# Ledger of designs, part 7: designed miniproteins, single chains, continued (3)

Each design is a single chain, and the fold is of that chain. pLDDT is the mean over its residues in the fold that is shown.

## One batch from the design tools (miniprotein)

Design m8224
Fold by ESMFold2-Fast:
Structure m8224 (fold): chain A 75 residues (1-75)
Amino acid sequence: MDPLIEKLLEEAKKLLEEGKKNKDIEKLEKALEVLEKLKKLVETRTPESEEKKKILEEIEKLKKEIEEAKKEIEE
């Protein structure tokens, strides 16, 4: 995996875990920003491959988890 892609994915996961644990919407928003940047980077710079598909699936999974966490905190 591209080291930058891996680093951004880990950053997003860390922000999501911290946001969920602390009910911190700002950290969840930052995680979404990181995932949005990561998705664009993967789509524009990574050739079509099984690895690319797995990364995109992971990004979508994390985005859904963040949106669910945000709804739970906002409600």
Scores: mean pLDDT 79

Design m8225
Fold by ESMFold2-Fast:
Structure m8225 (fold): chain A 61 residues (1-61)
Amino acid sequence: PQQQTDLIDQIYQQQLQLVKDGKMTVQQGKDQMRDQLTKLGFPQSVIDQQVQKFEDEIKKS
């Protein structure tokens, strides 16, 4: 339960930093998040929420 929350946050922050550093595109960051969360067995609703949050954060930056 706690490990799942920490893992989602770790993946989210890693992709966000790579996009902000110019090391990957926004689309690549979204695709990597979707793929990693899918492989870890998260429900599609959680994946969609995290991807949307990621896109919104990038647009505000």
Scores: mean pLDDT 80

Design m8226
Fold by ESMFold2-Fast:
Structure m8226 (fold): chain A 116 residues (1-116)
Amino acid sequence: MELIAYDVTEEELKLAEDMLRGAETASRRGGVTAFLFEGSYEEADRLAQRLAPTRDMPRAERYRHLAEVFEELAKEGKRKVGAIFVDEDGRATAYLAGSPEALRKVAEELRKRAEQ
């Protein structure tokens, strides 16, 4: 398990750790689950729809697509966004961003992961 977090509270970290354990237990490969700590169900549904194409993408393209979504959310001024990525080995990584600047930092990290 990995957790990459910027500008989040200890309580938000704990919630993400609980979600991360759940994602690994579900054993869903190549999946991305996104969530909002602040926002409406409609906003969360739109985020899920933006990430749905990642299911059919190769690993590197999944990371690039998630990075693009996080950059778009940063431009929209979104705060308190998280995503859990489960790779082909069933290992989960959580990405948490508490601010638009944090979303840009996460997007940069995701692009670096796409090149590895």
Scores: mean pLDDT 73

Design m8227
Fold by ESMFold2-Fast:
Structure m8227 (fold): chain A 69 residues (1-69)
Amino acid sequence: IDDVKLSLDEVRELLLEAGFSEEQAQSYVDSLKSEGKDEVTVKELVDWLKSGGYPEQAERVREAVRRRL
């Protein structure tokens, strides 16, 4: 599951499902775009959330991805 690639649209949807606001989700997606990224892995998203102090949201993202598989 960690190696699953997510589009920026999927990242935004997963952050909203994890309980982030539209503003917070869009801010992260915009930061990825500024870095030249058009996709990220589930591991990258989860690691970012954990480093940002959002371990509960990181687990919600993992569960949401598992439901989509």
Scores: mean pLDDT 79

Design m8228
Fold by ESMFold2-Fast:
Structure m8228 (fold): chain A 68 residues (1-68)
Amino acid sequence: MSVLEKALKEMEELKKKYLEGKISEEEFLQGVGEIHRKAIEEGVSEEELNKLKSKAHEMLEEIAKLKA
């Protein structure tokens, strides 16, 4: 599994935990930040980093819609 695929999977698992009420919104945001930091430290490409940022934006918009 690539670093990108691993990071995307971990982000989806955090989103699922948040939607199930297992973690707070603060814990979700901190977890996403930690996943991105680890991906950077593992040497993701600029293209892969942009995909991670795009996915984070998509997830945050979806969560915002659920809060409305």
Scores: mean pLDDT 79

Design m8229
Fold by ESMFold2-Fast:
Structure m8229 (fold): chain A 75 residues (1-75)
Amino acid sequence: SKREEALRLEAEATLYLMKAFLSEDPEEKKRYLEKAIEALERALELAKEAGDEELAAALEQAIEAARKELEEVEK
């Protein structure tokens, strides 16, 4: 289902966020954050298509947090 695919992508994004957190190299951290954001944005699209409002809200918050971290690495 679209919901199951969204959850799979959320799990993938979580692994990228963990890799970004553990990385001390700004370039590597940026790459993992970008991959996490891409996975979260696709998960959000699928969650919205599935009508899962709770999952969509959680994914929107996760995207905002990841984008804020990316901005801090870039600036």
Scores: mean pLDDT 88

Design m8230
Fold by ESMFold2-Fast:
Structure m8230 (fold): chain A 73 residues (1-73)
Amino acid sequence: PSEEELDAEVLVALAEIYLALGDKDYQRGNKEAAIESYKKAIEVARQALSIDPTNEDARRILEEAEKKLKELE
């Protein structure tokens, strides 16, 4: 893969981690921490899409995190 593809993959992995942290915090009743983690997942997923706009994993994470954040706000 190109350096751009590798950078996007690293950001996708980071966004997945933040999404998972948000889900875990929400399940534990920690709404404030969940909101913070989902916002970070959105930010990182958008960074991945700025590098590789065709990255389906980044788009999926962005859509999922935005949906979850909207439900909590």
Scores: mean pLDDT 84

Design m8231
Fold by ESMFold2-Fast:
Structure m8231 (fold): chain A 71 residues (1-71)
Amino acid sequence: AEEFVRRVLAELPAAEEELVRAGLPAEVAEALRREAEARLRAAVEAGASLEEVQEIVQEVVAAAAERFRAA
């Protein structure tokens, strides 16, 4: 799980840039990235399984989609 989280965390800055390029305000994209980082770090600290980490990633993706829908 830790190796997977490390790879996801490394990709988050690029994902933030893609959200901004797609039209999301920079502050909102940054907030989503910070929330994702905090949730993933907390999951690793709690000893979360790979399945739990994958669920967090799916929830983060869903949150980004909802922010686009609300805008």
Scores: mean pLDDT 77

Design m8232
Fold by ESMFold2-Fast:
Structure m8232 (fold): chain A 67 residues (1-67)
Amino acid sequence: GEIEELEKEIKELEKRIKELEKRLEQARRDYERGKISREELLEVEIELGIEHLKLAVLKTVLKKLKK
């Protein structure tokens, strides 16, 4: 059903966020070492922010469907 599909999407998104958090930690280290630009660092930060927003929306929808 719809609830099971949303729970699967949430789990997949949480895994993606975890991978992006590791990528951000690496990007911050690379930026501090002068290996990447400020713009490249900002792109990773924006991508992580968008995925967190998606997760918040999906969790809110799931919570409403479980009522």
Scores: mean pLDDT 86

Design m8233
Fold by ESMFold2-Fast:
Structure m8233 (fold): chain A 85 residues (1-85)
Amino acid sequence: SSAAERERLRRELERLARELEELVKRGAPVEELREVGRRMLELMRRLEVPEEELAAAEATIEAAILMNEARKAGWSDEEILAALR
């Protein structure tokens, strides 16, 4: 059913979002972060998320990757948040 399918896709998206957060916290390679992000965007397209929300999600994923690289470079979370203003 479409309702069951949408719920399944929504749960998978939530799972991938948590996976992305954990990978960021662990300083995972950029390639792993991009792969999880790509899968999230595919699910959002299947859920028919508006184009503006999809673009915002892409920007958020890229910001998470940049934050991860900044942490590896020795920036604190407070410094990263200030820089992303």
Scores: mean pLDDT 81

Design m8234
Fold by ESMFold2-Fast:
Structure m8234 (fold): chain A 60 residues (1-60)
Amino acid sequence: SDRIEEARERLERLRKQSERSIANMEKDYPDRPKMIEAAREGAEGSVKLAEREIARLEAE
């Protein structure tokens, strides 16, 4: 399904953007581990939501 394929592409883009954002935070704010942890947790939550959406589409 094109919808599933597009959703997977969006998930991959989300992962890439999150990795870059977290890497930048680690570089710019290496002394703020709690902030980096919160950002990582938020990114993981977003990825999990996107994965759930793909699973929902696959169950159709």
Scores: mean pLDDT 84

Design m8235
Fold by ESMFold2-Fast:
Structure m8235 (fold): chain A 66 residues (1-66)
Amino acid sequence: PADDYVAAGKMYFKLGKYERAIEMYKRAIDLDPNNAEAWAGLAQAYSKMGKKDEAARAKAKAEALK
């Protein structure tokens, strides 16, 4: 389920593996495009990588889904 990929993304994020976290959150979004938690996680991971524009877009998507 999408939630399994969100959980995996959170684990990689905690380990500082932001690129792997992004991959997991994208898989969650592929399964459920309306998963606000996956979009929020994607935004945080992009922010940690200095990808400010990608982080802002993902954050806006997460907020729109609330």
Scores: mean pLDDT 86

Design m8236
Fold by ESMFold2-Fast:
Structure m8236 (fold): chain A 65 residues (1-65)
Amino acid sequence: MKLIRQAVLKLTASDILRVGADIEEELGKRGLLSEAEAQRIVDLNLEAAKENEEEAKKLLEEAEK
């Protein structure tokens, strides 16, 4: 049960990071950021989201045992 709650928090963090990436991409498209800076921030947020998703998967696999 505790592992499942930790996985939910990691998945929630991943969703927030993905929304952040979408916002930064939109700012780049509007010319409020350089394309290079927007892409760098998007890539960082997506990489962090993926790490949280992989951690959540491991927690869920552990909870199933």
Scores: mean pLDDT 84

Design m8237
Fold by ESMFold2-Fast:
Structure m8237 (fold): chain A 57 residues (1-57)
Amino acid sequence: MSPEVRQLEELLRQLERTRDELRRQGDENPETRAELDEQVRHLDEAIRRVREEIERL
């Protein structure tokens, strides 16, 4: 059982939850929606990298 893999999987779940939260905030504040969308894109890239790290381990 690899503790590193577990931590990365937990991080992945947190990133997905944060993404959903940012989307909801964007609905409340249209002006900040573009900036939040950029953060969502960064989170998606981080998610991809985390998945790649899991595959490497």
Scores: mean pLDDT 79

Design m8238
Fold by ESMFold2-Fast:
Structure m8238 (fold): chain A 71 residues (1-71)
Amino acid sequence: MKEKEEAKKKYEEFKEGLSRAHQLSTEEKRELAEIGLEAGEKMLKIPELEEKGKEVLKVARVMRAGLEAGA
């Protein structure tokens, strides 16, 4: 299923970004937060990824909120 492949791809991109988040610029962190939001929303539509998608969305939302509040 195309949606499952897209969800997995975005999730991998988000995980890779998170592993280097402390080295990213503010702009790159904003992009990473958006990738996380997209990944989480796509994962929520796939039953076997729903639990992980919920966690991904929480992390991405916190990251975005922190970037906005820290400006």
Scores: mean pLDDT 80

Design m8239
Fold by ESMFold2-Fast:
Structure m8239 (fold): chain A 64 residues (1-64)
Amino acid sequence: SEKEEKLLEEAERLGVLLTVRTGDAETAEKFSKEVEEALKKGDLEGAEKILEELREYLASHGIA
């Protein structure tokens, strides 16, 4: 769905930002997989929550 595509696109964008700013591609991949698994289960709220946690993580590193 369009909403699922937008959430996945946002996860990719934030994951790239995390990797570029911290060099931690493994953490970025972990968040990406968690979003993908939530979307596979139809858990849009769970996917949004994971993205919010990623944004908070980025903010804690002065990135957001």
Scores: mean pLDDT 81

Design m8240
Fold by ESMFold2-Fast:
Structure m8240 (fold): chain A 64 residues (1-64)
Amino acid sequence: MKEKADELLKKGEEAFKEGNYTEAIRYYSEAVRYYVDAGDLEGAQKAGRLLVEAMNKLIEEKKK
C-alpha cells in the first residue's frame, strides 16, 4: 500500500512540474487515500500539502 502511495505522489509531482495541475490534484488525492489506508500519517500530510498547492495553482490559472 505505501509503495502505491509513493508512486502516486511521484506521478503527481511530475504532472505538477508539467503544469498539469488537474492531473496533479488527481494523483495527490489518490496518494493521500493510500497513505491514510497504510497508516502513514506523515506521508498523508505531505501529499495533502501538495494537493492544496496544486489546487491553488489551478485556481490562479483559471483566474487569468
Scores: mean pLDDT 82

Design m8241
Fold by ESMFold2-Fast:
Structure m8241 (fold): chain A 86 residues (1-86)
Amino acid sequence: ALEELLAENEKKVAELGKVVEKAAAEKDPKERELLLAKAELEAARAAAELARRAAEAGLISQAEADEAVAEYERRAEEAEARIAEL
């Protein structure tokens, strides 16, 4: 159900928060950037999937979902490029 989607998203946000805290404690700038870039990639992909599922559930319009997905896919591509350069 929708409540399960929100619960899954809350768990994902909590996991990403742990990665950000770990990155803040990381003294190696390259390792820190890698942790943050990977977290950003996962967050963007999760947000795009949530937008798709929200439209399927009738919570947002398909046009709103398409716009959100395009933006998050762009952010995911930027994060992937950063990871590839590290």
Scores: mean pLDDT 78

Design m8242
Fold by ESMFold2-Fast:
Structure m8242 (fold): chain A 117 residues (1-117)
Amino acid sequence: MIILTESGGGTVAEGGSLTLTGKIEGNYENVSEYSWLASIEGRGLVGVASISADGKKVSYASRVAGRFTISIDKEKKTAYLNMSNLQKEDTGLYYFMADDGATGLGSLGKGTEVTVV
């Protein structure tokens, strides 16, 4: 079982910045990719950003491209989502996910709340 722990959410003004942290523990050896997803009112559960387990491949949803940066510290077993120029539409519950490449949904953490005011 993999254990994922999100942190770093909070309330921030439009144009502000937050860094979300996803800590990785347990059985992560077969994980191919880590992703951030957000549950956003009116949009449901949507992809935000992803990074391969080796850190070499990244992808972003079009709405956040150029504003958000995903990274992974393999030694610390921690992934980061650096969010800049936050918009009210970025308000949501953010989940860190691990994917073994087989199911596409993988394991989700408990979530961290982001509110843009």
Scores: mean pLDDT 82

Design m8243
Fold by ESMFold2-Fast:
Structure m8243 (fold): chain A 56 residues (1-56)
Amino acid sequence: KELRERILELIGEILNLIGDELELELSGKVDEEELAEIKEQIEKLKKELKELEKEI
């Protein structure tokens, strides 16, 4: 796989997780643990994206 392809995959994953976060907040069924896990995953993927950008 090319570096560009992996970057696009990570962006897609981040957007999906943001969508899940918004859906939970809007539904009114907020599980604080689940919300925290989603936010942590988003931050982790953002860090990976930033590191990959440095390799270009």
Scores: mean pLDDT 75

Design m8244
Fold by ESMFold2-Fast:
Structure m8244 (fold): chain A 68 residues (1-68)
Amino acid sequence: SMEEIVKEFEEWAKTLPPEVQAWLRAGFAAALAEIERSDLSDEEKVEWLTRIAKLLKNLAEQRVKELE
């Protein structure tokens, strides 16, 4: 479910540096709001949220490397 994806993402995000965490949470919240507002089916919403979560995780990993 989308709720489970959100919970997993939040648990992971809190392990990151505060600067990355703030940016990441804002981006994820914006994406979630857009998906919720869309006329997509529940199955499509879960698929898109899963893809967005994966993309944001990859971007966060790159940003952490930039801070090192």
Scores: mean pLDDT 80

Design m8245
Fold by ESMFold2-Fast:
Parts: structure tokens; sequence; C-alpha cells
Structure m8245 (fold): chain A 60 residues (1-60)
């Protein structure tokens, strides 16, 4: 599901980052890679991006 994909991406790339600017750079990179993935629908890409932003915004 979009939630499972977003959680795995967050756990792998984002949760360990303490710097907000670094998180934004990595988020942009992930968003660009998601747009290039032909296995995902446009709706799934949008949902994954929205969930990732919410998860990143929950970090201190």
Amino acid sequence: SAEEIAQKLFDTFLKSLKNEAAREVVLRWIEEELEKDPRLSEEEKKQIKEILRQLADSLP
C-alpha cells in the first residue's frame, strides 16, 4: 500500500536525519525518484508523497 511504501522510505532515508534542510533535500530526491517509477500509479505517487511529508513534519 502507499502507507507501507511511505513508511519504508521514511524509515530508510528520513527518520535518522536531524537537520531540516537535509530532510528537505532527501524528500525532494525521493519525490523525483517516485515520479520516474513506472510501477506506481499517479494516485499512489501522490499518496506516498503526502504521507512522507506528514511523517517528516512529525520529526523534531
Scores: mean pLDDT 81

Design m8246
Fold by ESMFold2-Fast:
Structure m8246 (fold): chain A 78 residues (1-78)
Amino acid sequence: KAVEYLEKAIEALRKGDLEKAAEYAKKAIESLTNEEVKKQVEELVKRAVLAALEGDYETAIKSLEEAKKLAEEEQKKK
């Protein structure tokens, strides 16, 4: 779930749709159950927002990609 939402957030950001990107990032965070992973993803999303506001979409996308990796690790929990 969280991984899928982060993929959609990245796609929205690539299209310059900041509102949709923020909506999907929020859904991704809400889908996370591990508190530590949730906090790390929240931090990366904040970093992405700051980069996007500065027009640095490359850094914003990289931050969301890193958040996606953390969500994938939570999804593979056992």
Scores: mean pLDDT 79

Design m8247
Fold by ESMFold2-Fast:
Structure m8247 (fold): chain A 66 residues (1-66)
Amino acid sequence: LEEGEEVLERLEKRHQENIAEMEKKTKDNPKAKESYKRIKNFYEDFLKRAREGLEQLKAVEEKEKA
């Protein structure tokens, strides 16, 4: 569980850093900016699903302890 959380946090941080860099690189190229936004949304959906998976595992762990 902790390893999964660390991986997700790292992905979130790297994604935020990449957003800042890509915004700087693509500000003069709207086509590239639109393409990157699409990729960004896809990654955010992935992170959301991963978070939900971790919550499911935590619920099972808690139920077993109860």
Scores: mean pLDDT 74

Design m8248
Fold by ESMFold2-Fast:
Structure m8248 (fold): chain A 86 residues (1-86)
Amino acid sequence: SIEEELEKLKKEAIERIKKGEDPAEALEKFVEKVKEKFGLSELEGELILGMALIVYGVLLLEGESEEEAAERALDLAKKEALKILK
């Protein structure tokens, strides 16, 4: 399903962050892969990325670790992509 493929892409992004990738770059790559595989428009991709980056930044300000903040931001990006792709 689309949901299973998005969850796989999210897990791959988290694994890259654990290996030292910048979380903002991992979020950007996640959105680019979703656009490539599922046909999100440029505007839809930019909106999802913007929302995810805002959530990531807010969680960092609240004292979450980079890994925890990125995981929650990626989960938001996945959920928003699913709403559009349904």
Scores: mean pLDDT 86

Design m8249
Fold by ESMFold2-Fast:
Structure m8249 (fold): chain A 62 residues (1-62)
Amino acid sequence: MTDYEIAKEKAIEITKKLVENKKSKEEQEKAIKDIAETLKSLGFSEEEVEEIVKEMKEIIKK
C-alpha cells in the first residue's frame, strides 16, 4: 500500500464522517480545503491532491 493510497482512503473516511455527523456544507468544504493543503505540505503532487479532492467533493454532493 502506497502513502498515496493511505492518504486517499483516510481523506475519504474523514469526508464520510463529516456527512454522517451532519456537518454544514461550509464546514465540509473547509475540511476538504484543509485536507488538500495538508497533502500539499506532505509533498503529494498537484495531480494527486486534485484526484483526492475530486473524490471528496463527489461524496459531499451525493
Scores: mean pLDDT 79

Design m8250
Fold by ESMFold2-Fast:
Structure m8250 (fold): chain A 80 residues (1-80)
Amino acid sequence: SEREERRRRALERARAFFASLDLNGDGTVTFEEAKQYYLSKGYSEEEATELAQFWMDAYDLDGDGTVTLEEMLRALGLEP
């Protein structure tokens, strides 16, 4: 269905985005990795810091200072 197709595309985009943040491929994203991602996209130091903090606040659901792919998908409502 169109809804299932949209969800599939959202899952693909979320996984691709997570992979771009997970610079060392360990399956977790830290504040520093998120900040480096935004800096790599041309944001200023101040903007990258704010965006990384916003991203961590949104997706670090258990407050352990790291975000897994599963936590991000859960926060987005995209878990199976």
Scores: mean pLDDT 78

Design m8251
Fold by ESMFold2-Fast:
Structure m8251 (fold): chain A 81 residues (1-81)
Amino acid sequence: KIKLRFTSTSGTLKKEDIEKAIKDSAKKLGIDVKILDIDFEENKQAIVTIELSDISKSKKLAEEIKKLLGDDIAVLYGEVY
């Protein structure tokens, strides 16, 4: 599994936008994703723990999520077992 950290520089971070970006990116990459946990402060920061069907796609997933959320939202990822 991986953790994704989202931070907004513009204060426009929304939980539903994060969830959609994760799901849409997973569909684009042909992988299954399960959202295990979301630690969210509206318009500020989110830390999301997800489980992937293919862990080798973690970096590509994070890159696709960043593309969907745009330049105002920073996306960082870390692998956890």
Scores: mean pLDDT 77

Design m8252
Fold by ESMFold2-Fast:
Structure m8252 (fold): chain A 75 residues (1-75)
Amino acid sequence: MEEELKKKEEEEKKLREKLLKEKTKDPIALLEKQLANVEEKIEELRRRGFPQASLDRLEEEKKKIEEKLEELLKE
């Protein structure tokens, strides 16, 4: 009887992980929106003639978001 409870807890944990996996689509969508936001910021700063250092910071942020997105899509 105790072994059935342990197996149910493990199955519940896997079900919770699956439910979290469906909610984990939210982080991907958030990262995609964040990526679009950074892209728009880069374009706006280019229009305003901001120095390359500011653009480099946004490009670095964009790259980090792209890397996180790729990792999440691979997982």
Scores: mean pLDDT 71

Design m8253
Fold by ESMFold2-Fast:
Structure m8253 (fold): chain A 81 residues (1-81)
Amino acid sequence: MKEELEKKKEELEERIKKDPKDAQALAGLGALYLKLGKKEEAKEYFEKAAELLAEELKKAGYSEEEARKLAEEAKKYYLEK
């Protein structure tokens, strides 16, 4: 189990090295750290992913304030469970 999670972590870290704005990879690392019980590390990755999500939401027609609020709510949803 942990060995499989370690391989997934390496894959996600490699994706981020190639594209630091890969929101999917950042959110994936957040979820991985959450599974490992490392909430603080998970929070940092979800914060980075939320910033990128807010940018995508703005492109989709949401206001800056709405985009930030939605990204923050998504982050809280995953961290509070």
Scores: mean pLDDT 75

Design m8254
Fold by ESMFold2-Fast:
Structure m8254 (fold): chain A 69 residues (1-69)
Amino acid sequence: ATLEQLSAAGKLFKEALKESNGDVEKAKELTIEKLVELGIPRETAEELVNRLLEDPEAFDREAVRLALQ
């Protein structure tokens, strides 16, 4: 997976989490569907979301740092 894909997944997950009123399982489902809609294979989308769930805060800092390069 690319850093751009991880960044997109993180943004979509935060939006989905807000839409689902904090329901993590629903937010995960919505994020996977959005990533598939963007052309990412479902298996890759599931992997991206699982990676985000392991360390969302550290990912946010890393994504910001890399975006400034």
Scores: mean pLDDT 70

Design m8255
Fold by ESMFold2-Fast:
Structure m8255 (fold): chain A 65 residues (1-65)
Amino acid sequence: MSEEEIKKALENLERALANASSLSEVQLRALLHEAKELLGQVTDPEAKKRLEEIIEEVEKRLAEK
């Protein structure tokens, strides 16, 4: 996966979490799956940190359901 693809995927995940205030449990689980898959493909430490933060936020939102 290219650096541009990783950046775009991160921005898309962050935007989905920020702007989709009414995400269902199914949608949150889909975002979690995508973030975890991306985490397995990235080697850059900054990208890993951002993905870990996204995963934590999604899991937190799932716990509030």
Scores: mean pLDDT 76

Design m8256
Fold by ESMFold2-Fast:
Structure m8256 (fold): chain A 94 residues (1-94)
Amino acid sequence: SKKKLEQKVVSLLTAMGIIASAALSGLLDPDEAARQIEALTEEILELLPEEAREKFEEEIREATAALIEAVRAGDVAAAHAALQRLAEIAEKAL
């Protein structure tokens, strides 16, 4: 079901936002946050249909790298921008 896939992807993106916010607030180690964000990105990519993954994998990985860089730099604005970009790419991929 498309709705179940959308719900799973939204849940994973929400988890990324929580992890990023925890790291930016000093409640989670940035390198541990980076590992968790990378794992969640792999879960999103695995959930995507093959055609969508082929089209969007590079953009998703680039947005994830930007999020990790922002988290390590303590850049809240850049982290929010990267999360928004991930959400927009995921919406197009579904």
Scores: mean pLDDT 89

Design m8257
Fold by ESMFold2-Fast:
Structure m8257 (fold): chain A 56 residues (1-56)
Amino acid sequence: SDSPIATQRLADVLKELGEEAFKEALIEELMKNEGMSREDAEKIANAQVEYAKLLL
């Protein structure tokens, strides 16, 4: 699987948008597309942002 390439793209988006903007975009996506509550979306978005930061 091309997981390393997809992960690098996530880190690149974080660099361009900044951490807070990237996090809010993820929260909005999870709420609108997955039907999550904001609290649940924030937990997932926080985990993904921290993961992306490990790649910077």
Scores: mean pLDDT 72

Design m8258
Fold by ESMFold2-Fast:
Structure m8258 (fold): chain A 58 residues (1-58)
Amino acid sequence: MDPLIKKIDEAIKNKEKSIHFDYISGGQLDKLRNYLKSKGVDFDIVFTGPYSVTIVFK
C-alpha cells in the first residue's frame, strides 16, 4: 500500500479534523485528491508552503 494513502486512511479512520504534509509533490497531491474523491470524502486543501499542505476534512 502507498504510505501516503495509508496515512490519509488512518486520519479518516481516527476522525481527525486535518492532516499536514511537510513535503508533498504535485503528483502525490493529485493521488490524494483522486483517492479522497473516490471515497466520497469532502475536503479542502490549504497550501502552507511551496511543498507543504494541510488537508482539512469537512
Scores: mean pLDDT 81

Design m8259
Fold by ESMFold2-Fast:
Structure m8259 (fold): chain A 57 residues (1-57)
Amino acid sequence: GPAAEARRKQVEELERQAVRAYLAGDYETAAEYVRRAFELMGRPELGERAAEAIRAL
């Protein structure tokens, strides 16, 4: 439905921001965008793990 489509677009935008930060070498900012994207998907635990992995680079 419309709410799910809006959430998907928000996640896609956060993913684009994360990729931009990652390519710029800003792993802290990339980790935060990834964490927020997983929160919107209802998976905050996976977001924390992904953020930790990015920060460990």
Scores: mean pLDDT 87

Design m8260
Fold by ESMFold2-Fast:
Structure m8260 (fold): chain A 55 residues (1-55)
Amino acid sequence: VEAARAAGAAGRAAHAAGLSAEETAKLSQDMAGVPAAPGADHTLSTAAAVIGAGA
């Protein structure tokens, strides 16, 4: 899915631009703790925010 590919790239860019390894680890733990980690929905929302803000 193209959205997943874009989300991956946005995640890498966010990590390099502002999200430290600690923040990324916390996000991963929070997602793992979610009973229903929507995955695509949450990842897509984050990617959209990064893309919208970063162009």
Scores: mean pLDDT 53

Design m8261
Fold by ESMFold2-Fast:
Structure m8261 (fold): chain A 84 residues (1-84)
Amino acid sequence: SPVEKLIEEAKKGDDFAIQRAETAALIAENLGDYETAAKFYEVLAEVRPDDADVWRRLAQVYEKLGEHEKAAEYRAKADALDPD
């Protein structure tokens, strides 16, 4: 799967794969493909754990998936990194 291959390369810390994963997450989110968007944002959160915007987008995506508990956890993580 092209999605799985991009995720694996991004997890290895490849800067181009990380940038492509970020673009792919935004495209999937805009198309309403929240399952694919979640996969890419999870990898981005793993490689950029201090990026509040990544955690915030992950929370929004899980809210769209009906995963309210996960959404609340990710929102709390984003709020802790950006407390204002």
Scores: mean pLDDT 84

